# Designed miniproteins, single chains, continued (4): the designs that were tried, part 6

Each design is a single chain, and the fold is of that chain. pLDDT is the mean over its residues in the fold that is shown.

## One batch from the design tools (miniprotein)

Design m12189
Fold by ESMFold2-Fast:
Structure m12189 (fold): chain A 72 residues (1-72)
Amino acid sequence: SAEAEAAYEEGLRAAQAKDYETALAHFERAAQLDPRSAVGRSALGYAAEVALALGRPELAEQYRRRLKELAA
């Protein structure tokens, strides 16, 4: 959806600015809006990377597990 794509783009912009908490919120929103789409799956992948940048490896692993679930 356009909303999921917009949330994903906002997440990318925030991550580029190193505003990782804002990036995480936008990627989570994109994944919630279109979880089975390419945008939603990409958002979960970037959410895992951003969670690692925030020093939250357990959260990154949760995002990776959600991504695997969607790929199955």
Scores: mean pLDDT 85

Design m12190
Fold by ESMFold2-Fast:
Structure m12190 (fold): chain A 95 residues (1-95)
Amino acid sequence: MYEELIEEIREILKKIKEKEASEEELEKLKKLEEELIELVRKELEKRGVPEEEIEEIIELIREMLELMVEKALGKLDAERAAAVLARQQALADRW
């Protein structure tokens, strides 16, 4: 399930980079991203992760997905990417 979602997301991102993505593919990407987030949330809840930490992890995942789309569009902001990576490291150091 996770592997299939990640593969579909990658395929759409490749089409975006190649400027071949249709409006339907862009809408599908949004749905796949929400499905991935829902699966992650459910898994973390089952593992007893505190809700505050779940929300921090979900927000980081959303920001990483946005960076992947921005990279595919050729609009990646290096400072924003560095800030997201710093937040990922800070979260990892806390766990």
Scores: mean pLDDT 78

Design m12191
Fold by ESMFold2-Fast:
Structure m12191 (fold): chain A 83 residues (1-83)
Amino acid sequence: SMDEEQELLLRVLERAIERLREAGVPEEIIELLERMKEAVRNRDWERAEELEEELAERTKDDEEIRRLILESIAEVAREYEAR
């Protein structure tokens, strides 16, 4: 089984991808999150960190994308606490 950290990160990424697709954000940003999901699944933490930095740089001026990602994190955290 995957450890809880990996499971939580995958759930955050999946939820963020869903929200961002619904919001019609650029496919380039969605592709970054999909690549992060694959890195997390493979436990390639160095690659996941590199992709996170790239995502932060590409979205630094986009308040809506940042908000949707933060909402995804908050929602997964609440669901985890309710377990």
Scores: mean pLDDT 83

Design m12192
Fold by ESMFold2-Fast:
Structure m12192 (fold): chain A 124 residues (1-124)
Amino acid sequence: SMDEERLKEALELARKGLEAYRKGDNEKAIEYFQLALGLLTDLPRVIEEAKELLKELGIEVSEEEVPVLFSDPELRERVFKLIKEKYNLKTLEDILEKIEELLESEENLGLLSLLIQMAIFELS
């Protein structure tokens, strides 16, 4: 299906983002992560999973707000703190390692989309 093709493309772009970061190319890492995020947040399943995770953290957002969640500095700080606490993430390296883990399992795609948004922000 088109959604399956889009998901595969998004995951490959996220892997390229990790590879670019490991080579010291932060600008290229941001570009790949932004492309991956665009494809992931166009998938209804990813948006639904991200909303469910945010709701469990006490954050209620619309579907339209999920792709732009980190444009609000106050909401960004709250989401970063709660996700870092829930998954015991302290550094950018911890976030990137968690992204790699989720890319291998292809599970919890809502969390993957939020971690990619966090990585873009930390690298910018």
Scores: mean pLDDT 86

Design m12193
Fold by ESMFold2-Fast:
Structure m12193 (fold): chain A 72 residues (1-72)
Amino acid sequence: SLKEKLEELKKKLYDKDPEVRIEAALELGRLGPEAPDEVLKILNEALKKEKDIMVQMSIGVAELVIAVERVT
């Protein structure tokens, strides 16, 4: 289910490997249009704790894509 996929990606967003976190952030961005409020909340919470610049940028891009998709 979408909920199970989001929980799996949320877990990967806190992985020890920054490459795994980047991939999780981008995949959440792709799924964001299906559950925009839930995905934006997940990404925003992760961004507050993220120390890696490349991961921060990936989360930011994912959030921007979802936000633009919602604004008409």
Scores: mean pLDDT 82

Design m12194
Fold by ESMFold2-Fast:
Structure m12194 (fold): chain A 60 residues (1-60)
Amino acid sequence: MLSGEELLQRAKEIIEEKLKKGYSREEAIKITAEELQKEFGLSPEMAYTVAVMALSELEK
């Protein structure tokens, strides 16, 4: 079973990369959620939640 910490770490990597490429926060969240759905089969709601949590963690 994939741990929540592994999901969060992957989401942080994706969202940070998108922000570095000049995407807005909203676009970075959307793209990250789409990638999490593709890579891990998460529901749209779960993928969005994890992407938002990852962005929050990066804004420490």
Scores: mean pLDDT 80

Design m12195
Fold by ESMFold2-Fast:
Structure m12195 (fold): chain A 80 residues (1-80)
Amino acid sequence: ALEEARRLLAEAARAAEAGDAERAAELLARALALLGAPEAGERAGKVVRDYLLGKMSEEEAQARLEEVAPELEKAYAAAL
């Protein structure tokens, strides 16, 4: 599960670099769902998608991701 989640996160990063906002968000959400945080994954995915589509500023995206970070950290720790 953890290894698969890390692979999906790497694929999400590549999709974001390629400008594929929807795929980057989908892969990020799937990775976090595998770590037991589907709600946090959905929230983070929406932020990343909206940021890449130009609907959200970098500052707003960072602030919203910080709100999700504690849930992501707990999910990651629980998967170990």
Scores: mean pLDDT 77

Design m12196
Fold by ESMFold2-Fast:
Structure m12196 (fold): chain A 55 residues (1-55)
Amino acid sequence: MRREAAQVFTAMLLAIGTPRGEAARRGAETLGLSEEEIEELVRRAEEGEDPVELL
């Protein structure tokens, strides 16, 4: 699903050291999700939740 793909893509960007805001923006642009949806996924990843749980 798009949201699942966006979560994986955003997590990958964060893992390689991409800034949070840029990772969220690129995820939204690439997968056609809203910026708010990507921000929520990034926020939860920052809180130390397992990204897999968001898939």
Scores: mean pLDDT 64

Design m12197
Fold by ESMFold2-Fast:
Structure m12197 (fold): chain A 86 residues (1-86)
Amino acid sequence: VPRLPRAEAARILAGLLEQAIEAIKNKDTVTASKLLTAAMLQAVAGGADEEVIKLIREAQRAFDNGDYETAIKKLEEALKKARELA
């Protein structure tokens, strides 16, 4: 069982997703890449819902392809779900 409570894990994930969205909006691709990696690791390790993990994965693919608009939309959907659990 993960060390962190589910609500705390979800809160940490939400914070990472918020920072990733902001970094992409500011075109700070280096920071955005690091935050997307951290968010994915936190989602998997924290036992996030499969749909949240899927949305983050889709956002990472869009980001890697330079589709920042789609990446932001997918991260905003993941953030909404994470905030509901926090």
Scores: mean pLDDT 82

Design m12198
Fold by ESMFold2-Fast:
Structure m12198 (fold): chain A 55 residues (1-55)
Amino acid sequence: MEPSQEAIDLVKQAVEYIRKGDYEQAEKYLQQALSLLDEIYQLAATEAMNRLKEA
């Protein structure tokens, strides 16, 4: 599974735990999703800047 899809799945899992009232598990999954999204964002931003410098 690609990293962005994994992050989305983690957010969905967290939402399910919130609905069940298990906030501890929800927070754990949200933190994991945010970490993956931050890594994806940094990689995408770096790639975009490199493309602009080459153009």
Scores: mean pLDDT 74

Design m12199
Fold by ESMFold2-Fast:
Parts: structure tokens; sequence; C-alpha cells
Structure m12199 (fold): chain A 80 residues (1-80)
């Protein structure tokens, strides 16, 4: 059902987002980013995550594509 599809996407997406956010926070901390710099990066990451979630719900991208795009975006933000 559509309801089950949306639920499965939400659960998978929330797990993915938590994993990436925890990785990003650790990297920013280890690199000595200021609290304000971390806040700005977290905000930008959240906006990108919301965009990707909407695309997932519309069936425009896969979860794997969303994960890859979010990781790439995060890496660009933290200047890896």
Amino acid sequence: SEEQRRRDIRIAYEKMLKEITERVNKALEEKGYSLEERRQIEFKLGEKADELYDMLLRGEITLEQAREELKKFADELIKE
C-alpha cells in the first residue's frame, strides 16, 4: 500500500539521516569547527535532507541515491 511505502521510506530515511548526521558532527568536532560554524553546517545539511526526502516520497530517487547525494553534500560542506 501507499501508506506502507511511505512508512518504510520514513523509517529508512530517518536511520540514514541519523547515521550521516552523527558522522558529520564527529568530523566537525575532530576538525575543531566553532559552535556557530557547526550550526550553519547542520542547518544546510537539514535543508538538503528535507529536499532529498521529498524526492524519495515522490519516487524521483532511490534511498541509495539519496544517501550518496547527502554524503557528497556533507563532504563539500566540511571541506574534506
Scores: mean pLDDT 84

Design m12200
Fold by ESMFold2-Fast:
Parts: C-alpha cells; sequence; structure tokens
Structure m12200 (fold): chain A 97 residues (1-97)
C-alpha cells in the first residue's frame, strides 16, 4: 500500500489556504476535517466539522462526518446524536448525503 500521509498533508495545506482566503467556505472546513479524520486526528476533525456546521447549520454531510469522528473516538452516544441530526436535516431539506 502506498502511504497516503503526504497526500493528506498537501490537502490540509490547500484547504487551510482556502479558509484563510474565505473563512465562510463551509465545504473547505468540511474537507479540512475529513483530511484530519483520515489521518486519525479525530479531535482536530471534530473541531473543523463543528466550524463547518457553525457556518452552514443545514449541512448534513458535516453532521454525518462529525458523528463518524465521535464513533472513531468511541463516543457512541454523541455519534448517534450527530448521525441522526444529519439524517433529519437531509430529510427536511431533500439533500443527498
Amino acid sequence: FPLEEGKYDEAIKYYEKKIKENPNDAVAWENLGLAYLKKGEYDKAIEYFEKAIKIDPNFPRAYYWLGLAYEKKGETEKAEFYRQKAEDIAKKNNIRL
């Protein structure tokens, strides 16, 4: 397996630059969180997904990823809460997850 760690670090730098240029880019915060999630840095991933939902409270993917990050930390109750919230938002707004 090729180690993709360097690729995630490049993605992190890219999205950090995008956020510096536009701090209200919820998708950039989501992608930054996802890169940290893939690196196993769950606390940083959670922080950045929380930034994405603060910018766009109707962003079901960000809630879904937040739930997955809590699941990876073993915080099952929080994981279930955010997963359910992602589903509720997607259903109400007819948004694809």
Scores: mean pLDDT 82

Design m12201
Fold by ESMFold2-Fast:
Structure m12201 (fold): chain A 62 residues (1-62)
Amino acid sequence: GMEEAERAAKLAREGALAAGLSEEEAQVVGDMAFEGALKGGGIDGGDRGGARAYTALLSRRQ
């Protein structure tokens, strides 16, 4: 549900910030986790979305 999507987004954003990504990058990771949770269903969808965004941002940081 929405609460699970919000929790997935929060955890993904916090993880990105802890890994040294900017607030803007962490927001993208959180947004992708939220979308993944809503479209793919629950925390697993959010985890996949967040992981994809996080990997893409890390690969682009150089």
Scores: mean pLDDT 71

Design m12202
Fold by ESMFold2-Fast:
Structure m12202 (fold): chain A 90 residues (1-90)
Amino acid sequence: NPIEKEKEEMEEAWKLEPDPNTPTYARLAALYNKEASELLRKLADLGSKGVKFSPEALKYLSEALEYIENKDWDKALEYLKKAEEIIKNK
């Protein structure tokens, strides 16, 4: 049952990343790569606080999101780390 599987995945993701401010894609990422999930949440939080990302950081973020769409979590994490280093989040 695809609906039950999606619900179970979301319930497991909520156990790993219970912050209600976490974007759905970042929470689901916790099932596959906890470090990528944490970094997605951290970058989303910075954006919500008004931190402006440079064009270079946005390019790496768009690459990371493409890898997430393709279920390549290792590559997604690599590009998220590159974006974070440029952004210099505190």
Scores: mean pLDDT 73

Design m12203
Fold by ESMFold2-Fast:
Order: C-alpha cells, then sequence, then structure tokens
Structure m12203 (fold): chain A 60 residues (1-60)
C-alpha cells in the first residue's frame, strides 16, 4: 500500500540521516575537512528529502 511504501522510505531515510551524523562526528574527530564537508552536504540533502516525505504523509 502507499502508506507501507512511505513508512519503509521513512525508516530508510532515518537510517541514512543517522549514518550521516555518525560520519560528521568521525570526520570532526579525524580533522578531515573534506569528509566533514561531504557529510554535511549529504545531511542537508537528506533533510530536504525528509521535508518532502512529510508533505507526502500529509496527503494521506
Amino acid sequence: SEMEKLREELLRLIGEILAAIGDIFQAELEGDEEALREAEKRLEELRKKLKELEEEFKKL
């Protein structure tokens, strides 16, 4: 169902957000400015996807 697909996408997205946050912490600990920049960019893209998914849930 549409609801089941959205829930699956939400759980996947939450997992990706947590991984990106972990990558940010790791990059900061290592002083890897390039890795930090890439992880922050990825997190920003994931935040936008989360907002889009929130709007899809509102349509249900």
Scores: mean pLDDT 85

Design m12204
Fold by ESMFold2-Fast:
Structure m12204 (fold): chain A 59 residues (1-59)
Amino acid sequence: GAGGEAAARAALAAAEAATGDGHGSGYSFVLDARMLNREGAPDEVARESARRGAAAGGA
């Protein structure tokens, strides 16, 4: 659905932006997240990213 997909996409993008700051582990995470997303588990990656982002900030 549009709502879930848009939210998942935004969460993944936010995680990717934050991950990009940390070269090394960040690059590995981005690569894995991208591969997993292409493989057909985009919702899982987005959900994980959203969870970590929300937990870290808690805004």
Scores: mean pLDDT 55

Design m12206
Fold by ESMFold2-Fast:
Structure m12206 (fold): chain A 97 residues (1-97)
Amino acid sequence: SKRRKVAVLITAAGILLAGAEFSASLGDHEAARADLEAAIELAEEAAKLAKEAGDKESLEEALKVAERIAELARKLGDEEAAKRAEEVAKKIKEALE
């Protein structure tokens, strides 16, 4: 099921984001950036599948994750990751219209 795959991807992206927040709190910016990059990829895939499935609720959850990734990436000075996460968020907002 596409909806089940979307739920797994959103959950995994959220776990990676939590890991990145934890690593950043310890000053481990390398680990934080690695987890953020992985979280962006999972959130982007989840958004694509949720859009194909017409799953508005999952799109809203993916949007929240993408926006939180962008915020943390900016705090870490990872402008490239922040821009990628913001692009994912913009695509989701367009899909929710």
Scores: mean pLDDT 87

Design m12207
Fold by ESMFold2-Fast:
Structure m12207 (fold): chain A 78 residues (1-78)
Amino acid sequence: SLKEEMEKLMKKAEELYEKAKKAIEEGDYEEAEKYLKELEKIYEKLVELLKQAPKELILYGIGLVLRAIGMIEELRLM
């Protein structure tokens, strides 16, 4: 389902966020940038799915998009 696809993308985003954080802590900024770029691609996919979302999933999808933005912003400020 569309909801399951969104949930899978969000789980991947969370995994990438944690990997990027650890790479930054270890001083591996090149690896951190690779994870950040993959996370940005997931954000783009979530936005595309949100555009296709039925009324019942709109608020849920908005929540996921905002969470992905927050992760990207946190990493950029580190």
Scores: mean pLDDT 87

Design m12208
Fold by ESMFold2-Fast:
Structure m12208 (fold): chain A 72 residues (1-72)
Amino acid sequence: GLEEYIKKVEEKIKEIEKEIKKLEEEIKKLEKEGAPEEKINEIKLEIEELEGIKALLEGEKAFLEKVLERQR
């Protein structure tokens, strides 16, 4: 049902959040090691892309929750 689909979207959001955290930890390590700004910026762009995907999924979840409320 729709509730199962919402749960799957929530799981995808959580997976993306975990990936973002790993990339943030990688940036912290690179900053401590004095890595080039170019390398750090590449990871920052990857985080921005993941945050964008997360925002789309959060929007989808919000829409689906409204649809579910109408069915109740």
Scores: mean pLDDT 85

Design m12209
Fold by ESMFold2-Fast:
Structure m12209 (fold): chain A 61 residues (1-61)
Amino acid sequence: SLLETLSPEAAEKFRRAIEAYKAGNVEEARKLLVDMLKEFEGVDDETAERIAKEILRRLAE
């Protein structure tokens, strides 16, 4: 799974983003995903936002 390929720190931030999403805090979930992607994957703001939106879209399906 995706969580098994992340570092423990990245996996923790990803888990917090999913919990925020489940609580109805979509904006908080987006911010946590963007921060995780920038910090651990080294992508820029625009790329992180695009990936975060795709993850959230997949969770909504």
Scores: mean pLDDT 77

Design m12210
Fold by ESMFold2-Fast:
Structure m12210 (fold): chain A 80 residues (1-80)
Amino acid sequence: MPEIEKLRKKIEELEEELERLEARTEQEREELEVARRVLEEVREELEKNPNPSVEELLRIQVHLISAGGGITVVERANER
């Protein structure tokens, strides 16, 4: 259970980051849209399967890292 709670918290943090960011270009808008879809898919997976296998947890981790990377790229490009 601790791993699932950690993943849920990470999803919430990334979703909050997405809400804070504003896309300034069409490319950035696409990046944020991709990240949003990935986070939604991962959240639904965790809700449907409260006891995922180690392999499933690793796959979710990879998707979260990918989404987080996209968010970071957009944030860095649009430094205030």
Scores: mean pLDDT 73

Design m12211
Fold by ESMFold2-Fast:
Structure m12211 (fold): chain A 69 residues (1-69)
Amino acid sequence: SNLEKGIEYLKKGIEAAQKGDKETAVEYFSKAANYFYEAGDREGAALAMRELDLIGAKEVAQELSNKIA
């Protein structure tokens, strides 16, 4: 089902993000958001989108930290 695929890709996205593979994490979180949306799970889609935002915010935070150090 689309809900099961959404959960699967959300988990894969989290694992990729933890390994520092941002490109793969973005791909999987995007797929998760799409599957949750197709399943009618708006909360799941919102969660996947927040993970995408977190990846972007973390990158900006790291750039700032590197300039201060």
Scores: mean pLDDT 75

Design m12212
Fold by ESMFold2-Fast:
Structure m12212 (fold): chain A 98 residues (1-98)
Amino acid sequence: PEIPASIGLKVDLTELDLSNGDLTGEIPAELGKLFSLEKLNLSHNQLSGEIPAELGKLTSLKELDLSHNQLTGEIPKELSKLENLEKLNLSGNQLTGE
């Protein structure tokens, strides 16, 4: 299964844990609409494509775990806007750069 773009309609979510769920396809940019989100865990799936810059809009986010997927490209500079971020795990992907 893929993460549906309609997930962006659940604007009152504070936590989203879809880890170990056999998810395929890309991380939808619509996830950036979840402005109340404090924890996002998409680890241990088969997610591909790039990390959407729109995740930098999740200014309430304290934990981001995208580890152990098939993500490619660069870490978007917009993630530096996550001023409340306490835990970041992007390991086990195909990301370029540091």
Scores: mean pLDDT 87

Design m12213
Fold by ESMFold2-Fast:
Structure m12213 (fold): chain A 87 residues (1-87)
Amino acid sequence: SLLLPLIEQLEQSIKWAKEGKALLAAEQAKRTVKFVLDQQPHPAIKQALELLEKAVEYAREGDNEKAIELMEKALEILREELRRQES
């Protein structure tokens, strides 16, 4: 499943965002999720991408707290989908 490596990458990106690299982290997470979506179209991955696109916008405006919140929401969606598939 591509979901587990994607979740691990997004967890790492959120850690970097909390360490002050929110814009870089959000942009890298967005690119990774988009790459996976292009390979394996999935509604949960599409929803995560939409949240990460908004996270990048907030980070560009300097709202790092909102950017991190949106990245964490994207992570939650992917974790719930992984649990559904692994059940």
Scores: mean pLDDT 86

Design m12214
Fold by ESMFold2-Fast:
Structure m12214 (fold): chain A 67 residues (1-67)
Amino acid sequence: VPSSDELHQLLVEGAEALARLREAVAAGDREAMKEASQRILEIAERLREAGFTRAADELLAGRDAIL
């Protein structure tokens, strides 16, 4: 069972990835956008596998809102 600490760590990493995506979009950096977007998808999948489906959906919604 994933710990609350593990959830918190994944949420922090997700927030950082969203910030990187936002910066990449503002800069028009397509490589950075792809990297940040892929990182968000990886974190969301980890959250989903761990049973944190709401957190995964919220992270993906944040990605869609930036793109």
Scores: mean pLDDT 83

Design m12215
Fold by ESMFold2-Fast:
Structure m12215 (fold): chain A 69 residues (1-69)
Amino acid sequence: SSEVDKLSDQATKYAQQGNYEKAKELIEKALEIDPSSKKAWDASKLLPQDIQKKMTKERFLKLADEVDE
């Protein structure tokens, strides 16, 4: 959705500014709306490795919850 794209674009800008915590929060919100968003996932690649791993884990956890239901 356009909201997911907007959040992902904003996350990219914050990551480029070195504000990784804000970027992470925006990406997490985008992935909560659409966990398949390539834009949100690509924005996560701009973050430090540790933050990338945490986001990948949360994305996997949401997918697992959908399978469980």
Scores: mean pLDDT 74

Design m12216
Fold by ESMFold2-Fast:
Structure m12216 (fold): chain A 66 residues (1-66)
Amino acid sequence: KIVVKEPTEEQLRELAEILGVPVEVVREALEILRKTGDVEKAAALVGVTAEALLALLQRLGLAEVV
């Protein structure tokens, strides 16, 4: 089970810069993850693999695999 923490505005901007997408797209992807747990759908929205998105979120302390 994946637990996603509520990001700050600063963390959202950092994710947007790393992923090369608008902040609104990052918010939508994280909302999909929090509500559905669908990592593949969230990753597709920001243009990366599910594995890459999870690794990035874990590195930033925003996601834990439990």
Scores: mean pLDDT 79

Design m12217
Fold by ESMFold2-Fast:
Structure m12217 (fold): chain A 70 residues (1-70)
Amino acid sequence: SREEELERIYKEFLEKMEEFEREAVRRYLAGEISPEEAERLTKEFIEEWLKEKGLSEEERKKILDRVKAE
């Protein structure tokens, strides 16, 4: 079902976000990026990843709201 698909997408999103955050922290500590650049790249990552999955606006909001609650 779409609900099961969205749950899989949500789990994948969390895993990819953790991977991205680990890499961003590593690059920040290595002096490769600024805090401002890290924030911008994180926002771009979230927007592009959710767009790539073909989610509706409501589905994207639901995933983002769930992430903020956890």
Scores: mean pLDDT 79

Design m12218
Fold by ESMFold2-Fast:
Structure m12218 (fold): chain A 67 residues (1-67)
Amino acid sequence: APTLEQALSFKEQGEQAESAGDYEEALSHYLRALILYESVLGPEHPDVLNVRDKAKVLSEKVEQQQL
């Protein structure tokens, strides 16, 4: 079953990739974290909204980096 610990692990991997400037890898990890957070907490929980907003920002950075 998905766990908050597993979701947090993916979020931390995303933070590491973002700090390295690898926005595509960071986005991938945040999207995995989002799926797990939504499964455990539901789509309207503050932690889910925070991860979703972060994924949106990273998606915009990926678009800019690939140009």
Scores: mean pLDDT 81

Design m12219
Fold by ESMFold2-Fast:
Structure m12219 (fold): chain A 70 residues (1-70)
Amino acid sequence: SRSEQVTKLSEQVDKKIEELRKTDPEKAKELEKKYLELMEKLRRGEITLDEMKEKLNEELEKVGAEPLED
């Protein structure tokens, strides 16, 4: 279901933010801000889950984090 996919995505992103926060708190904050912006767009129906994953992987690459597992 969409809620299960969103939960799995949120858990992955939270773990990546936590790991990044240990080495670079500023990059972790930037990633969190982008994640929240994308979640709001998803909530409003402005983007799909696939588009959100694509955009999140772009932001993860910018901060040197590993891509989403899916």
Scores: mean pLDDT 81

Design m12220
Fold by ESMFold2-Fast:
Structure m12220 (fold): chain A 87 residues (1-87)
Amino acid sequence: MEEIERLFIEAVLAAAEGDLEKAEEYLEKAIEELSKVLPEEVKSLNPNATEEDVQAVLEKVRERGRGLIEKALENPEEARAAAERAR
C-alpha cells in the first residue's frame, strides 16, 4: 500500500507541475500495483466478494485518480500542498 500511495502522490505532483504525461504514467503504475493486492484486501473485508466487486473498486480508484489529476491541473498550488501533507 505505501508504494501505491507514493505513486498516487507522484501523479498529483506531476499534474501540479503541468506534466500530464508523467501524471498519467504514475496513475497507471498505481492502478497496476493496486490490482495485485486489491483482491486479497477486498476478500478480507467481504469473503463473498466476487472478481466483479474487485474490478468495481479498481474502476472507482481510477476515476478518483483521474479527478485528482484534473483538479491538480486547475489548482496546482492546492494540489501540491495536499500531496505534501500526504507524505
Scores: mean pLDDT 77

Design m12221
Fold by ESMFold2-Fast:
Formats: sequence, structure tokens, C-alpha cells
Structure m12221 (fold): chain A 71 residues (1-71)
Amino acid sequence: MAEEFEKNAEILEKMAKDAEKQGRTDVAKLFKEASELFRKAAEYYKKGDIDKANEYRQKALELVRKAGELL
């Protein structure tokens, strides 16, 4: 689970860089913020705080959905 969150964070970080390269600054910001939230989810999961890990995961997914709406 934590490794999955970290992997998702890495993917979103790359997507943010690609969006920024294409001049999509708003999309890049959302992917960057989602990446940070997945990293927080991984941290809380490693600490055994599953509820908080899930909260950060859901917030990250909301930002990903928002970015998709702008694409």
C-alpha cells in the first residue's frame, strides 16, 4: 500500500512536469499537489494511521479528477 502511494506520487510528479512543459500551469499545479498528498498518504499508512492515509488518498484523487476536467 505505501509503495503504491509512493508510485502514484512519482507518476503524478512526472505528469506535472509534462503539463508544465506544455504550458498547462494550472494542470501542473494540481498534479504536483496530488503527488504531495499521495506522499502524505504513504507516510500515514507506514505509521498505521489508515484513516488519515485514506483521507489524503481521497484528496489526491479529487485533484487528479479536477486536472482531468481541465484537459
Scores: mean pLDDT 84

Design m12222
Fold by ESMFold2-Fast:
Structure m12222 (fold): chain A 69 residues (1-69)
Amino acid sequence: MEERLEAETLLALADMYLALGKRSKDPEVRKELYKKAIELYKEARQISPELKEQVDAGIKEAEDELKKL
């Protein structure tokens, strides 16, 4: 289950970048962090379809935050 562990790690990293983006005051830094979160979420989804609901929610949140910038 190497793929599953890898996908879970990517999901956790994406969640961390999303949280960092929300706490950052610099719009350029926030944009970079949210884009990184989306990339990691997409990778996790490709590896493990079982994480789709969590990944889709994270991507949507990051996209909504990007629209506010």
Scores: mean pLDDT 83

Design m12223
Fold by ESMFold2-Fast:
Structure m12223 (fold): chain A 59 residues (1-59)
Amino acid sequence: MDEELEKKTEELIKFLKENPNTPEEELLELYSENVLELLEEDPRYSEEELKAIKKALEE
């Protein structure tokens, strides 16, 4: 994962932890769907964090 995308991913995780009820539409406006694919391949993110992000971003 490149540095810019890693920072965006960390910001997304932090945002979701602070705002767990954020609508999926708002998250997609803030971040690209490409982030989801990278989170799945990155072992640094916990399974719980990945599930929270996917649930928030998927319809």
Scores: mean pLDDT 59

Design m12224
Fold by ESMFold2-Fast:
Structure m12224 (fold): chain A 72 residues (1-72)
Amino acid sequence: RLAEMYRALGAREVYEAARAGDAETAARSVRQAMLAAGVPEEEAERIAREVYEMVLAGASPEEVRDFVERRF
């Protein structure tokens, strides 16, 4: 499943970046993990942008995780 692949390929990096408030790293890590999991580039870019905005707005790492996992 895509959610399982995301957890294996980059979910930890996204979580750690979000916890640190590093929106750039969180967005990049989401995009890379989603592309590696087979998500189309346009969808990976949209999700990465939303994660970037969430982290900048102070969303918790758990909120970011739940948002990304709902996309699968």
Scores: mean pLDDT 78

